# Ledger of designs, part 63: designed miniproteins, single chains, continued (2)

Each design is a single chain, and the fold is of that chain. pLDDT is the mean over its residues in the fold that is shown.

## One batch from the design tools (miniprotein)

Design m6160
Fold by ESMFold2-Fast:
Structure m6160 (fold): chain A 89 residues (1-89)
Amino acid sequence: SEEEFQRGVADIVVAIARWAIKKGDPEGALDMAVLAARTGASLEDVKEVIEQAAKAGATPEQLRRAADRLHELGFTELADYVRELAEKL
């Protein structure tokens, strides 16, 4: 029902993020990853997309911006992980 629909929307947003990576748009992938987290996507899927965006050339500044947005949404542990990922680049 509504919960199944919302899960479907989250899955679509994750798919769009993965497509942005293939398209050569790691910044767009990070924006979609944040939206996926906000729409209730699994944090494992969100984390994987962010890791793939970093490998695809997302800058440390873009990763920190995504971490700030995740923190504002209450995803503190994921935000801390993304900041650590940015510092290792």
Scores: mean pLDDT 88

Design m6161
Fold by ESMFold2-Fast:
Structure m6161 (fold): chain A 76 residues (1-76)
Amino acid sequence: SMEEELEKLAEELIEAAKNNDEEKVKELLRYISENFSKEQMRKLAEKVVEELEKEGLPEVAWKVLQRVLEALKNTP
């Protein structure tokens, strides 16, 4: 389902961000921007940021948020 796919993408994005894998973060955000709505991307970003902050990684959460905002601004 779409919900299951978004949950898996959120998990992958969290792991890529925690590993400081900038290329994987960019690839995942590109895939999300091409296959999901801006609203779905925002909801996914919110879940990722909340989880990273909960794990005590606010700087990582901030970097992901900035990348998502950039992607949303540049996506039609």
Scores: mean pLDDT 81

Design m6162
Fold by ESMFold2-Fast:
Structure m6162 (fold): chain A 85 residues (1-85)
Amino acid sequence: SPKEAIESLIETVEKYVRDALDEALARATSPEAKELIEKGRKEVDQLIKEAREAVQKGDYNKALELVRKAIEVTRKAVAEVKRLE
């Protein structure tokens, strides 16, 4: 079903973004880089939570938008940390 497909996508993306941020945090050497990753993690966790709530309401387009935003936040945070190294 569309609901099951989107729930599976959210689970897959959550694992991907958490793994990426955890790897970036493990490699971060400066307090600034660590704070940046921790901020990104909190924002991503909130976006994933809101995506799941959107699925419960049947708003699949909003859930996909929030998932895309979580990926972009993760990509930006990881890229910024690499620039600080």
Scores: mean pLDDT 87

Design m6163
Fold by ESMFold2-Fast:
Structure m6163 (fold): chain A 71 residues (1-71)
Amino acid sequence: TLEKQRENKEIGELINSLPEEKKEKAELVLMHEYMKASLDELAKHYGLSVEETRKRIKEGREYIEEAKKKA
């Protein structure tokens, strides 16, 4: 929907404002939660373990929340 596209764009812009290290982890959140990519798919794509992917998603979520508070 247009609302979903709008939200994805806003989150994408927030992610793009992050330092490169934080940006990568925040992108995992976007792919997993908004694009419905599985942990297995993301782990395979990035060459990570499923556990490491889950950890990075948690960290990325924190970075997105912090970016929203500063905006």
Scores: mean pLDDT 75

Design m6164
Fold by ESMFold2-Fast:
Structure m6164 (fold): chain A 93 residues (1-93)
Amino acid sequence: EEVKKLLEEAAELAEETYKKLKEKGEKESVINAAMEAYSLAKGAVKQSKEMALLSLRRALSLLKVAKKLSSPEIAKELEKAAELLKKAIELLE
């Protein structure tokens, strides 16, 4: 139950963030990393524990890449999504 809420919140935040990246004309690599992270987090809600852990670790890595390449404002939003994913991973372990 708590994991599902964290994943839904992380997916929503990542979706909002990649939309802002597109609006600001950010680098395609950054936009694509954020969008892929969103898709992985959203998909994890319906996956087995083992598959969800793999998807979430991949999503976390992509958010870290996007964060390093983004403006400080966008990096803060990506960090919030990353923190939600970290909590979900800890609960799934």
Scores: mean pLDDT 76

Design m6165
Fold by ESMFold2-Fast:
Structure m6165 (fold): chain A 91 residues (1-91)
Amino acid sequence: MKVIITIDTDGSEEQSQKIGEAAKKAILATAKRMGVEAEVKVSVEGGRITIEIETPDSAATPLAIAAVLAAQKEAKKLGVKILSIEVERLE
């Protein structure tokens, strides 16, 4: 399954990159703990972070949750406001 997470922030591109990197690290750590493969791509354009996760269907939800929680934690640490989070699941 492919999951796309789009996070809009009021932060700089550098801050948004740190938030995206925290989310990617959390996804990979969670995948390793679950014993599943996951491919993660992060792209940043200004305050917008796009995270693409390709993983088995059984892992999609826990990996998406891990990504969102890690992004929220890092944003709070950096003093960055998250404006929106969208999660899209591709069949």
Scores: mean pLDDT 87

Design m6166
Fold by ESMFold2-Fast:
Structure m6166 (fold): chain A 80 residues (1-80)
Amino acid sequence: MLTEEQKEKIRKLLEEAVSALDAGDYDRAIKALQEAIKISREAGNDEIVEHLEKALEAVRAGDKKAAYEHLQEAFKILSK
């Protein structure tokens, strides 16, 4: 399981990604998601990695709806 420190770091990165998407700053959203994916992979949490990678692909494709949906699932995992 993710440590509380890892959860806090990922949560802040996901909040940054959401803020960047809301502002239309896709480059910032991509960077935040890449950092969150790196931490999640190091922690071995495949479930959150899957949702973060799908969010990253959605951002790269300009699909904000899909990006928000996958970010919401990642936040849900962090809340457990």
Scores: mean pLDDT 84

Design m6167
Fold by ESMFold2-Fast:
Structure m6167 (fold): chain A 61 residues (1-61)
Amino acid sequence: LIGQGVYIGDEEAYVIGEDKAVAKKSVKVGDEVRDQNGNKIGVVSSVEPDGDLVIVTIEWL
């Protein structure tokens, strides 16, 4: 999934590591992670500020 887009709520996020993605600051712990077809593929387990964005940790299903 590294380099691929996913969705967290209505926001696009980009996978940058095994369980890490860059997302907008509106993303929260417990938000569902979905693929481009709307299938649930994970949940956000942590959110860390990174400038104007956040780095999230994803617990994959």
Scores: mean pLDDT 82

Design m6168
Fold by ESMFold2-Fast:
Structure m6168 (fold): chain A 92 residues (1-92)
Amino acid sequence: LSPEQVETVERLAEELGLPEAEARLIELGRAAIAAGLTDEVEAAVAALAPYQQAVGEAAASGDLEALREAIRRLLAAVEEQAARLEAALAAA
């Protein structure tokens, strides 16, 4: 991606709340690793990979609406994986 495309992704991600959701997921991932739940963290990383790829593809397309939609889908996926890790930690 060009620097301009990266900046567009970062701006739209901030508008949609993605950095806050990612920070939460990282915190839960660290707690999960400390609890011996590394498989749960690996599953979360694998589940998010296609959504991260879709954001990159949308950013490269120059379609801002497609990019917003891709970021919203990534945000929903991040929130889903955060909920899964939180549930796994509560069960441990």
Scores: mean pLDDT 86

Design m6169
Fold by ESMFold2-Fast:
Structure m6169 (fold): chain A 89 residues (1-89)
Amino acid sequence: KLEELIKKLGISKEEFYEMMEQLAKEAEALEARLQASMAAFVAPEEEKEKLQKTYEYQLKLLELAKNKDYLGFAETLVEGEEWIKEELK
C-alpha cells in the first residue's frame, strides 16, 4: 500500500508527490547525465559492475517518476534501502 511505503521512507505524502513531479520534469536531463557518466567512467571491471547496477537503479527511478508510477517508485526506493545496506556489508 502506497501510504505505508511513504511512511517507511520517513517523508510526507506531499513531499513524496513533489519529489516525483520534480524528477519527472528533470528526467531527460538526468538520464542524459547518467548515460554520459556511464560512458566516460573508467574503472576496474569489478567496480564497473557495481556502478552499472547503481546507474540502472537511478534510471529505473527516473523512468517510474516519468510514468507517474507512484507505487513502483516507492517500492523501488524501499528496495534501494535494503540493497544499499547489503552493499555496505
Scores: mean pLDDT 72

Design m6170
Fold by ESMFold2-Fast:
Structure m6170 (fold): chain A 68 residues (1-68)
Amino acid sequence: MPTLEETLAALLQQYIDGKLSKEELVARVREALRAAGLSDADIDDLVDGLLRYAEAEEKKKEEEKKKK
């Protein structure tokens, strides 16, 4: 079975691929973290970190599209 980190990475990849909306990503990540027994504070911190990473990856792909 995938680890929590692998599950979060798969959800993030689905979002980056356009298969999952930002709202769906946040909802599914929160669900996975709650199932793992994390506190609301830890969930909020991890969700914030994940969103920052997703935004950085989107920006990186956008910058790569500008380079021939």
Scores: mean pLDDT 74

Design m6171
Fold by ESMFold2-Fast:
Structure m6171 (fold): chain A 99 residues (1-99)
Amino acid sequence: MPVTVGVTVEVKKGDKLIVEVRVNGQPAPADAVSVEVRHGDRVTPLEVDEDGRAEFTAPEDGLYTVIATVHAPLAPGTRVEVKVYVNGKLAAEASVTVP
């Protein structure tokens, strides 16, 4: 089953978000992870690099929900972590352990 982790962050227009996705402390494989940012009805897919990171600049003030989905088969007990940095500072994080 794909594993999904979501985090909501409040930002201002022009803020730079860096999203980091880790699987058991290692960068999530870029070909096995998708990251999207949601703001109201707008969904923006992000490109994930080899370090498990994706970048986004906020077009408007407000609440943005970052959703990371790992499509690779994960063993029970695997921890998927998402960290969101806003202008270089850790603003939000969430994690899920695969049952």
Scores: mean pLDDT 82

Design m6172
Fold by ESMFold2-Fast:
Structure m6172 (fold): chain A 90 residues (1-90)
Amino acid sequence: EDEEEMELIEKASELLVKGRDYLNQGKYEEAAKYFKEAVELARKSGSVFYPLALGNLALAYYKMGKKEEAEKYVDEIPIPSMRKALKEEL
């Protein structure tokens, strides 16, 4: 069981790296796709990557001009300092 959780954590990490690569290239829709999958896996595994995945997903939506969707994902972040930092970047 623990091995499956570790595999989910590893996959979430890989998806975050790929999503950030697309985000840096200006491919915001592709980035959002990878970040959505990372959020889902991180949520299921209880991973520390969950707040990071939400933050990156919010940033991708904001870059696409979908501000309302971005704000929803920022508000889901359980870490207040991370929400503040993201709102300063957006």
Scores: mean pLDDT 78

Design m6173
Fold by ESMFold2-Fast:
Structure m6173 (fold): chain A 80 residues (1-80)
Amino acid sequence: MKTEGEKGAIAVAVFGMLEAAYDFLLWAEKEGRIPREEVKKELEQILKDLESMLPFLEKYDPKVAERAKELIERIKKEIE
């Protein structure tokens, strides 16, 4: 079984991947590489993943949890 420290490190790594995916999707939309409809669908998936992991981040890394909350609000604004 993974240790609490290992679980925390994985949660932070997953958050970092989701944050990078968000930045990439916005760049790809701006460059016309991905249609807005596909970007919205991917952002909705990232939003669901972030919301599901937020309680876990708050438990293991409250500072990263605050960054995740800010990203959630940014994504909600982007998909409207």
Scores: mean pLDDT 82

Design m6174
Fold by ESMFold2-Fast:
Structure m6174 (fold): chain A 84 residues (1-84)
Amino acid sequence: MGTVMSKELQRELTLGSLVAVAKSTEEPLELNVDKMAKLLGISPSEFVRMLREELERNGLRVEFGKRYKSKKGENIVEVRTERE
């Protein structure tokens, strides 16, 4: 069993890093949702929800664009952010 606190901290650090990148760029983010979800020990849908909530809490409007599969069958999601 992994420690719950370790996974929770990793999640907060990962989401915080994505918020910082979103604030520094005008380009959409292309995220491998399956890989990110596995790293954080959550489902892809939970990851997408938590990312949206964290971006919105930081004053960013969030739009999820194209959803597609990589050549390896992994789910990729385009994330667009705008300042509210």
Scores: mean pLDDT 75

Design m6175
Fold by ESMFold2-Fast:
Structure m6175 (fold): chain A 110 residues (1-110)
Amino acid sequence: SALAELIARYNALVRAGQLDSPEARALQRQLYGRVRDLVLNGRWDELQALLSQLDLPAPKPISEMSAAAGFVALELYRRKVPADVRNALLEFLGSLPSSEYIDELARELL
């Protein structure tokens, strides 16, 4: 599937340490789009399945992420998102090099 190919390509770049490339940026934007759609539609089982297939670089601590990270974490908690899904999602967002994704998700959860 297109999603399986996207995951495989991203995982290959993570393992190769090639995350500072135009291809990595494009794959990160595509993965974020898929994750965003699942979050906004409350598709937690599908989100968990997607996130569990990703190799991630070391995530940034929430305290080192943008102020939007605390808002996203609290909003997911208020929406009763399962704890394992919340943690996996925050790890994914913290693994991305740019705060633009968590800032965007915070705006979409408002």
Scores: mean pLDDT 84

Design m6176
Fold by ESMFold2-Fast:
Structure m6176 (fold): chain A 87 residues (1-87)
Amino acid sequence: MMSLSEVIDAISALMAEYNEKAKTASPEEQVELAEETRERIEALIDEAIAQSTDPRLQAALRRLRDEALAGLERKIEEARKKAEELK
């Protein structure tokens, strides 16, 4: 079972991978990468919650999920606007 610190480290690694790939990606590819990264982060946190029996850890993971998803949603929206402008 992953600790909160391990989940945070894993999310940071996924975001670093996204940022590196996004550097050379088109706006359309950036939307796809951000959506894939969001799904991977959601799956990671949901699995950690499912494996935990500690309500305090579950609450912390849910809060982390909300914060991480809000950040990625902003990235997706920005990339979508850029893709739309390139029609």
Scores: mean pLDDT 79

Design m6177
Fold by ESMFold2-Fast:
Structure m6177 (fold): chain A 114 residues (1-114)
Amino acid sequence: DELKEALKRILEAMEKGEADEEAEEFLLNTLGEIIEEAFKAAQPLLEKAKEAKEKGDEETALKYLAEALKLAAKVLAEKLKEITGEEEIVEKILELVLKKLEEQLAKKLAELKE
């Protein structure tokens, strides 16, 4: 319950642009392990996306990246539910983390798509 309330307050502060450095550091430390676990689960699909890109098959690479993001989202959501027990907090955290990951993956693909 204390962790759930702390995460809720941090998310509300972040949405308002009022988050302090300690709150952001706590959130990143808490999410870091979950993000790594989600990434490990998605790694086989990310490797297939890389292989497709190296072969010049951009359509197949994008399909595997979409599947990797979907799998990572599922793992992340399940872990966040175990920690918070509250769907609203899970949805807000998932939106922040996945959007940033999607942006980084999109930039990397765009640099390789000439």
Scores: mean pLDDT 70

Design m6178
Fold by ESMFold2-Fast:
Structure m6178 (fold): chain A 69 residues (1-69)
Amino acid sequence: SAEQIAAAGRTAVAILEAAGLPQEVIDEVTRAAVKGVIDDDVEGALAEIAAILAEHGLSQEQIDAVRSA
């Protein structure tokens, strides 16, 4: 549901903020997530998000936590 997607999005943003990522990176991740929902391409969105987070120095464990939300 839209409510579940919004809740998952807030959880993901909280993890990214706790990791110290700049707002521009959080916005880029949010854009990729929204595009994935619109295009019905969840796997593609998750792959793009993982690539963005890895590029900005998040550990595999942090990336897995975001992907699980």
Scores: mean pLDDT 71

Design m6179
Fold by ESMFold2-Fast:
Structure m6179 (fold): chain A 90 residues (1-90)
Amino acid sequence: SAAELLQKANEKTIEEGKKELEKLKKEGYTTEEKIKKKITENWVLGVEGSLLLRRGVEDEELRREAEEKVELGHKAFNIISGEIIERLKK
């Protein structure tokens, strides 16, 4: 069912978000404030990369940089989404 597919997607998002959060902690983002700031920065970079790709980028190096920025944004989104979903699962 659609509900079962959504539940599996939610579980995957939580798992991926936890993995990315643990990576940030290992990189020295040890406080909630530092983590929130880094997540926000990565999300902003992801938006920037998405806009660049949408507008079209002919230069291969700029395209790769934009794609890397989008990946950072996806990781930030997974952390945020995973935390929200986990809080709702009380």
Scores: mean pLDDT 82

Design m6180
Fold by ESMFold2-Fast:
Structure m6180 (fold): chain A 70 residues (1-70)
Amino acid sequence: HMEKEVKMLIKSARNAIEAARKALEKGHTELARRYVDAAKKMIDSALKLDPNNPEAKELRAEVDRIEAEL
């Protein structure tokens, strides 16, 4: 079920984004960068399965914003 895979990728990407924010708050910039990279890969995978998924597109914008702070 493609829908289940997309939902799991989106949940995993959100978790990685939260972890990146927490790492950045603690001054762990290198760890935050690794979480950003992981989230990007998960979002890209979700968009390959569902190119018009609005949630995945919003998460991509959020990840790009966090990356700009690194």
Scores: mean pLDDT 85

Design m6181
Fold by ESMFold2-Fast:
Structure m6181 (fold): chain A 82 residues (1-82)
Amino acid sequence: GEKKKLEELKKNVIKIIEYRISNEPNQEVRETLKQTIKEIEKVKTIEELINLLLEKGLIGEIDESEIDSALEAVKKVAEDLE
């Protein structure tokens, strides 16, 4: 029931990762981040996206009560990118 929120979150996360890729000197790390973007594009729920980001070490462990705070933090970081 949160398709629009999921698509906005995916867009913001991808933007953050793309910014990191543009500043990453290590080719192997860049390729790993590009693969992560492809995996993000395939997720179908907010819960799947959060679990993927935790698995990749892009966010710290969060519980269900912290999900909304984590989503706001991601949005804020994306808004602060050039």
Scores: mean pLDDT 73

Design m6182
Fold by ESMFold2-Fast:
Structure m6182 (fold): chain A 67 residues (1-67)
Amino acid sequence: VAEVDVAALPADPTARIRALGAALGLSDADVATAVAIHERYYAGDPTADVAVVAALYARRNPAALQR
């Protein structure tokens, strides 16, 4: 499991979603989905990008929090 330091991520939301997604092992398609969700629903909230990627990771790896 990759350890991610949120403070080290880029300030740009799209770049942060890509960097966090790569660190968590998300596919390019999942990262693109996270970017699209952020742009559509959270365009005015830069803090939502980390939450969207984290939710997508948990969705794809539900057992990770149980192991």
Scores: mean pLDDT 60

Design m6183
Fold by ESMFold2-Fast:
Structure m6183 (fold): chain A 90 residues (1-90)
Amino acid sequence: MLEKFEEQLEKAIEEAKKAIEEKVKELKVFFFDTSGLTDEQIEEILEKYKEELEELEEARKKGAPILLHGGVPEQQEASLARLKEALAKQ
């Protein structure tokens, strides 16, 4: 069920956006599209996000929205949680 699976990912992503939106309002960080990435690859991006967090304050890049795209909803939710943790690190 590809269409059903994709819909589940979209819902998880939408929930991720809402959760992050409140936190991002303070930092004004930019988003990046991670569609087509696996949970492991997303984790690497989150690690860089955390490391680059200080630079984000200066750059304030608003080039693209963050779109977490994983293999399954569980991976998507885990990636979202890590992203929130990285953002809250500040």
Scores: mean pLDDT 50

Design m6184
Fold by ESMFold2-Fast:
Structure m6184 (fold): chain A 66 residues (1-66)
Amino acid sequence: MAELADRYAKLGREQGEKVGREWAEKQGLPEDEIERYAEYFRDQGEKVGRNAPAGLAEARRIAAAL
């Protein structure tokens, strides 16, 4: 199940970075702040993924929410 935790961490990292950057751009923040928010959300997404050693049920739940 470490494989699922790593997969979650990777997805959370990628999703967080993308969402954070897009959100900051929409807010009209300067480039340095956009990068800071992208990094922050990337880190948060990774932490959420790692803290959810979820079985298939939780993986299905997240997939269904997208």
Scores: mean pLDDT 72

Design m6185
Fold by ESMFold2-Fast:
Structure m6185 (fold): chain A 85 residues (1-85)
Amino acid sequence: MARQRAEVRGEPPVEEETELSPEEAAQVTPEALVEGLRRAAELEKRKAEAEGLKAEIVEVERTETRAAMEVLADGEVVARYELEV
């Protein structure tokens, strides 16, 4: 019998559970968390652009303890990201 392999060339990286110590978690700064939020918004923007839509990222809130961003595609909000540190 022929075996079917459902392997794709661009497999997502296998999440290895590395034991992150509490000390390593404590090295995460608010700026690093905001950077992660911005990268999530950028990925959504690229996805909308790949669909032929005009996409942009709008920072609706940014403080020392809060950040909020919206991704607009063709003038409509398609994603909203909020973070409280």
Scores: mean pLDDT 65

Design m6186
Fold by ESMFold2-Fast:
Structure m6186 (fold): chain A 68 residues (1-68)
Amino acid sequence: MTEEQELIARVALYLAKHGWKTPEELAKELGVSVETVQKAIDRLVERGALERRQEGDRTLYRLADSQP
């Protein structure tokens, strides 16, 4: 597996356990840069795997449910 695929899996698993998180929170918890986490988030969004929500000045992400 590439580092990108491993990070995508870790982001998805973390969001599955912890719900809504910002890219900065994910970066701190996973020990990577915000830019690195944002790339993983972008790939998950492209696959339709994430929901995005704006709360104040923060953007949060959560795993999308499988509902159409």
Scores: mean pLDDT 78

Design m6187
Fold by ESMFold2-Fast:
Structure m6187 (fold): chain A 93 residues (1-93)
Amino acid sequence: MRELRETEERARQLTEEVARKVEEVDREAGRRLRQSLLEMIRTDPRRALETAEAMLRQSAEQQAERALAIVFTSESIREAGREVDEEIQKRRE
């Protein structure tokens, strides 16, 4: 049996759940996160699933901060992600 389709379906479900929670705190971050995760599902569903799962384990505020970091890393790959995550912590204040 193929786990890839299960992974894709689960990633989609978690993406909707995470995006909805983030949207309650920050609408723009939630919408951008949804687009980024949907693109990631098409390219690499396993990474999308891992990312969504990691976000669900965080508080709503942390999820919003993480959403901005994920949007940036999906655009700028890995290098910008760490700097953006630190800056998001600063913006929270």
Scores: mean pLDDT 67

Design m6188
Fold by ESMFold2-Fast:
Order: structure tokens, then C-alpha cells, then sequence
Structure m6188 (fold): chain A 55 residues (1-55)
């Protein structure tokens, strides 16, 4: 069984991944990164909620 990460831990992993993407793509506007972060966080929260409902 894979370790169950908390919502906060999953969001932190997303933020770390986005920081790496931003470092590789310094020309990406901040507004685009902020939008992608909001969408990613929303998707992660929905995924956690769905997993909890399925359990």
C-alpha cells in the first residue's frame, strides 16, 4: 500500500514540482505560474476528496 499523504503534503509536493518547472522556464510569466498553481491545487483537493469518498 502506498503511503497515504495528507492534502497539505500533496500540495507541498505540487509546489516543489512547480518551483522546479519555474527554474527551468524563467521566461514563464508569474501570472501563468499562479494560474497553474491554483488549478493544480484545486485538482489535488478534488482527488483527495474523491479518494476519501471511495474509501
Amino acid sequence: EPPVLSEEELLALWDRGMAEVAAQNPDTPREVLERDRELGHRRMRETVAAARAAA
Scores: mean pLDDT 75

Design m6189
Fold by ESMFold2-Fast:
Structure m6189 (fold): chain A 66 residues (1-66)
Amino acid sequence: MPSVLEVMRITNGAMIGTSVEEAKALFATTPKAEEYIAALDKNVESGGKYSWEALRATIALIQELE
């Protein structure tokens, strides 16, 4: 299970478009990861960057951890 600090680091990188793949790999091991990954995939398919849906999913995951 990734630490809250690791999740925050990767999420911050994903928001600036540099670590989307790293974020997907990290979240793949958590129950809420499916929602986050789905939001990222949808954002990539639309040619967009980080989405509000992905941000909300990440916040929910962090709150679940602590």
Scores: mean pLDDT 54

Design m6190
Fold by ESMFold2-Fast:
Structure m6190 (fold): chain A 84 residues (1-84)
Amino acid sequence: SKKEIVRKIAEALRRGDIGELVRILVKKFKEEGKSVTQIFAVMVGSYDPDEISKVLGISRRQAQAIRDTIEGRMSPADAAEELR
């Protein structure tokens, strides 16, 4: 479920495990049939936050926090708080 995926993302963020965060996002994007270009954008934090928002069922602000963490612009702990 979308709620379970968001919970797993928050857990990875609390651990500072960016590799697991990216793995979860890539797997979900593949399941949603996203292009190879969109999957690479997720891995480097250059994706559109609105796409993550729709795929995960979270707010645009929460999706942007995830992207900013992958880019190294936000701490994983701060991004985890945004997902509450």
Scores: mean pLDDT 80

Design m6191
Fold by ESMFold2-Fast:
Structure m6191 (fold): chain A 90 residues (1-90)
Amino acid sequence: DFEKKLEELKKEVEKKLEEIKENTKSMEELSKKLVELLKETEKKLEELKKKYPDGDKKLYQELVSHVVGLVLRVIGEHIQKELEKERELR
């Protein structure tokens, strides 16, 4: 149950990140949406910790690391796309 809920949260965050990536054109809008997603994810993690106080700490750390990695990847992809766009203009 606990592990399944972590997997569900992980998949939910992944889907939302892809949606943010596809539907965000500016860095300002991207940063706002990413901050909101991180706040929502943190809140859900706190709820899971309260419900499962003896839950495996390694699984929480793995999820946090995975989410941070995905956020950094999305930011990097956005920067790369902007750089490519500038190159085409010059």
Scores: mean pLDDT 77

Design m6192
Fold by ESMFold2-Fast:
Structure m6192 (fold): chain A 70 residues (1-70)
Amino acid sequence: MREKAREVILEYLKEKGEVPLVDLIDYVMEKTGLSVEEVLEVVKELVEEGELELKFDKEKRTLMVSLAES
């Protein structure tokens, strides 16, 4: 399940580009059946690995998630 969550996250962001963190969490939960806490753990692991980037968007007043630039 966690490996599937990782794949779902990367594929979703590859197609969508940048999305609100809350929308990403909801999408991954729907596709994998994982809890919010489990999805957030996978997201944090991907950020620590340098595969994802978190940015606060002042206009949207939310954390945005995207694929990290190399």
Scores: mean pLDDT 81

Design m6193
Fold by ESMFold2-Fast:
Structure m6193 (fold): chain A 89 residues (1-89)
Amino acid sequence: SLKEKEENGKEFRELVLEAIKALKEKDYKKAEELIEKLIKLMMEKQGIEKVEEKEIEKIKKIIEELAKNYEKLLEEIEKELAEYEEELK
């Protein structure tokens, strides 16, 4: 049981990191697929056989808002790095 919980935690973390990487690479299709896998894993872990469509939509909206904010943050980081490289000439 403890090993099963540790393996599930590792899988969740790996999926989150892969989703973040996909969002960073602007691979929205891959990010969406990974997010769906995350939702399914969360449902299975909580023993939820049926999640109301409204709850799934809420989770998707939160993830979309996080993705949008993350993309904006990445654009700002890329701009700062470009300016730093220009100054190092």
Scores: mean pLDDT 64

Design m6194
Fold by ESMFold2-Fast:
Structure m6194 (fold): chain A 94 residues (1-94)
Amino acid sequence: SAAAQAELLRLVAETFVQELLEAARAGDEKSYEEALRALERFLATLPPEQQAAFLRILRDVLERRLAEARAAGDEVSARVLEDTLAWVDRLEAE
């Protein structure tokens, strides 16, 4: 079902964003790099149409989390979310 697939992609996106934020808050560059690689590997397993859908969902999650981080004054999370959004922008430009 399309609705169930969209929900699964959202949960996956939320999980990756949470892992990136946790690694950044811990100052753990290795875990941060591993989380980015896992995200890239996951994206590469999707057919092109699903890649586009996932990137849209990921952007939405990142933008919501960035707004929350800014409202809370969480500079570390805001920086990571901004960097990840810039990465998504570069992928969508390809």
Scores: mean pLDDT 84

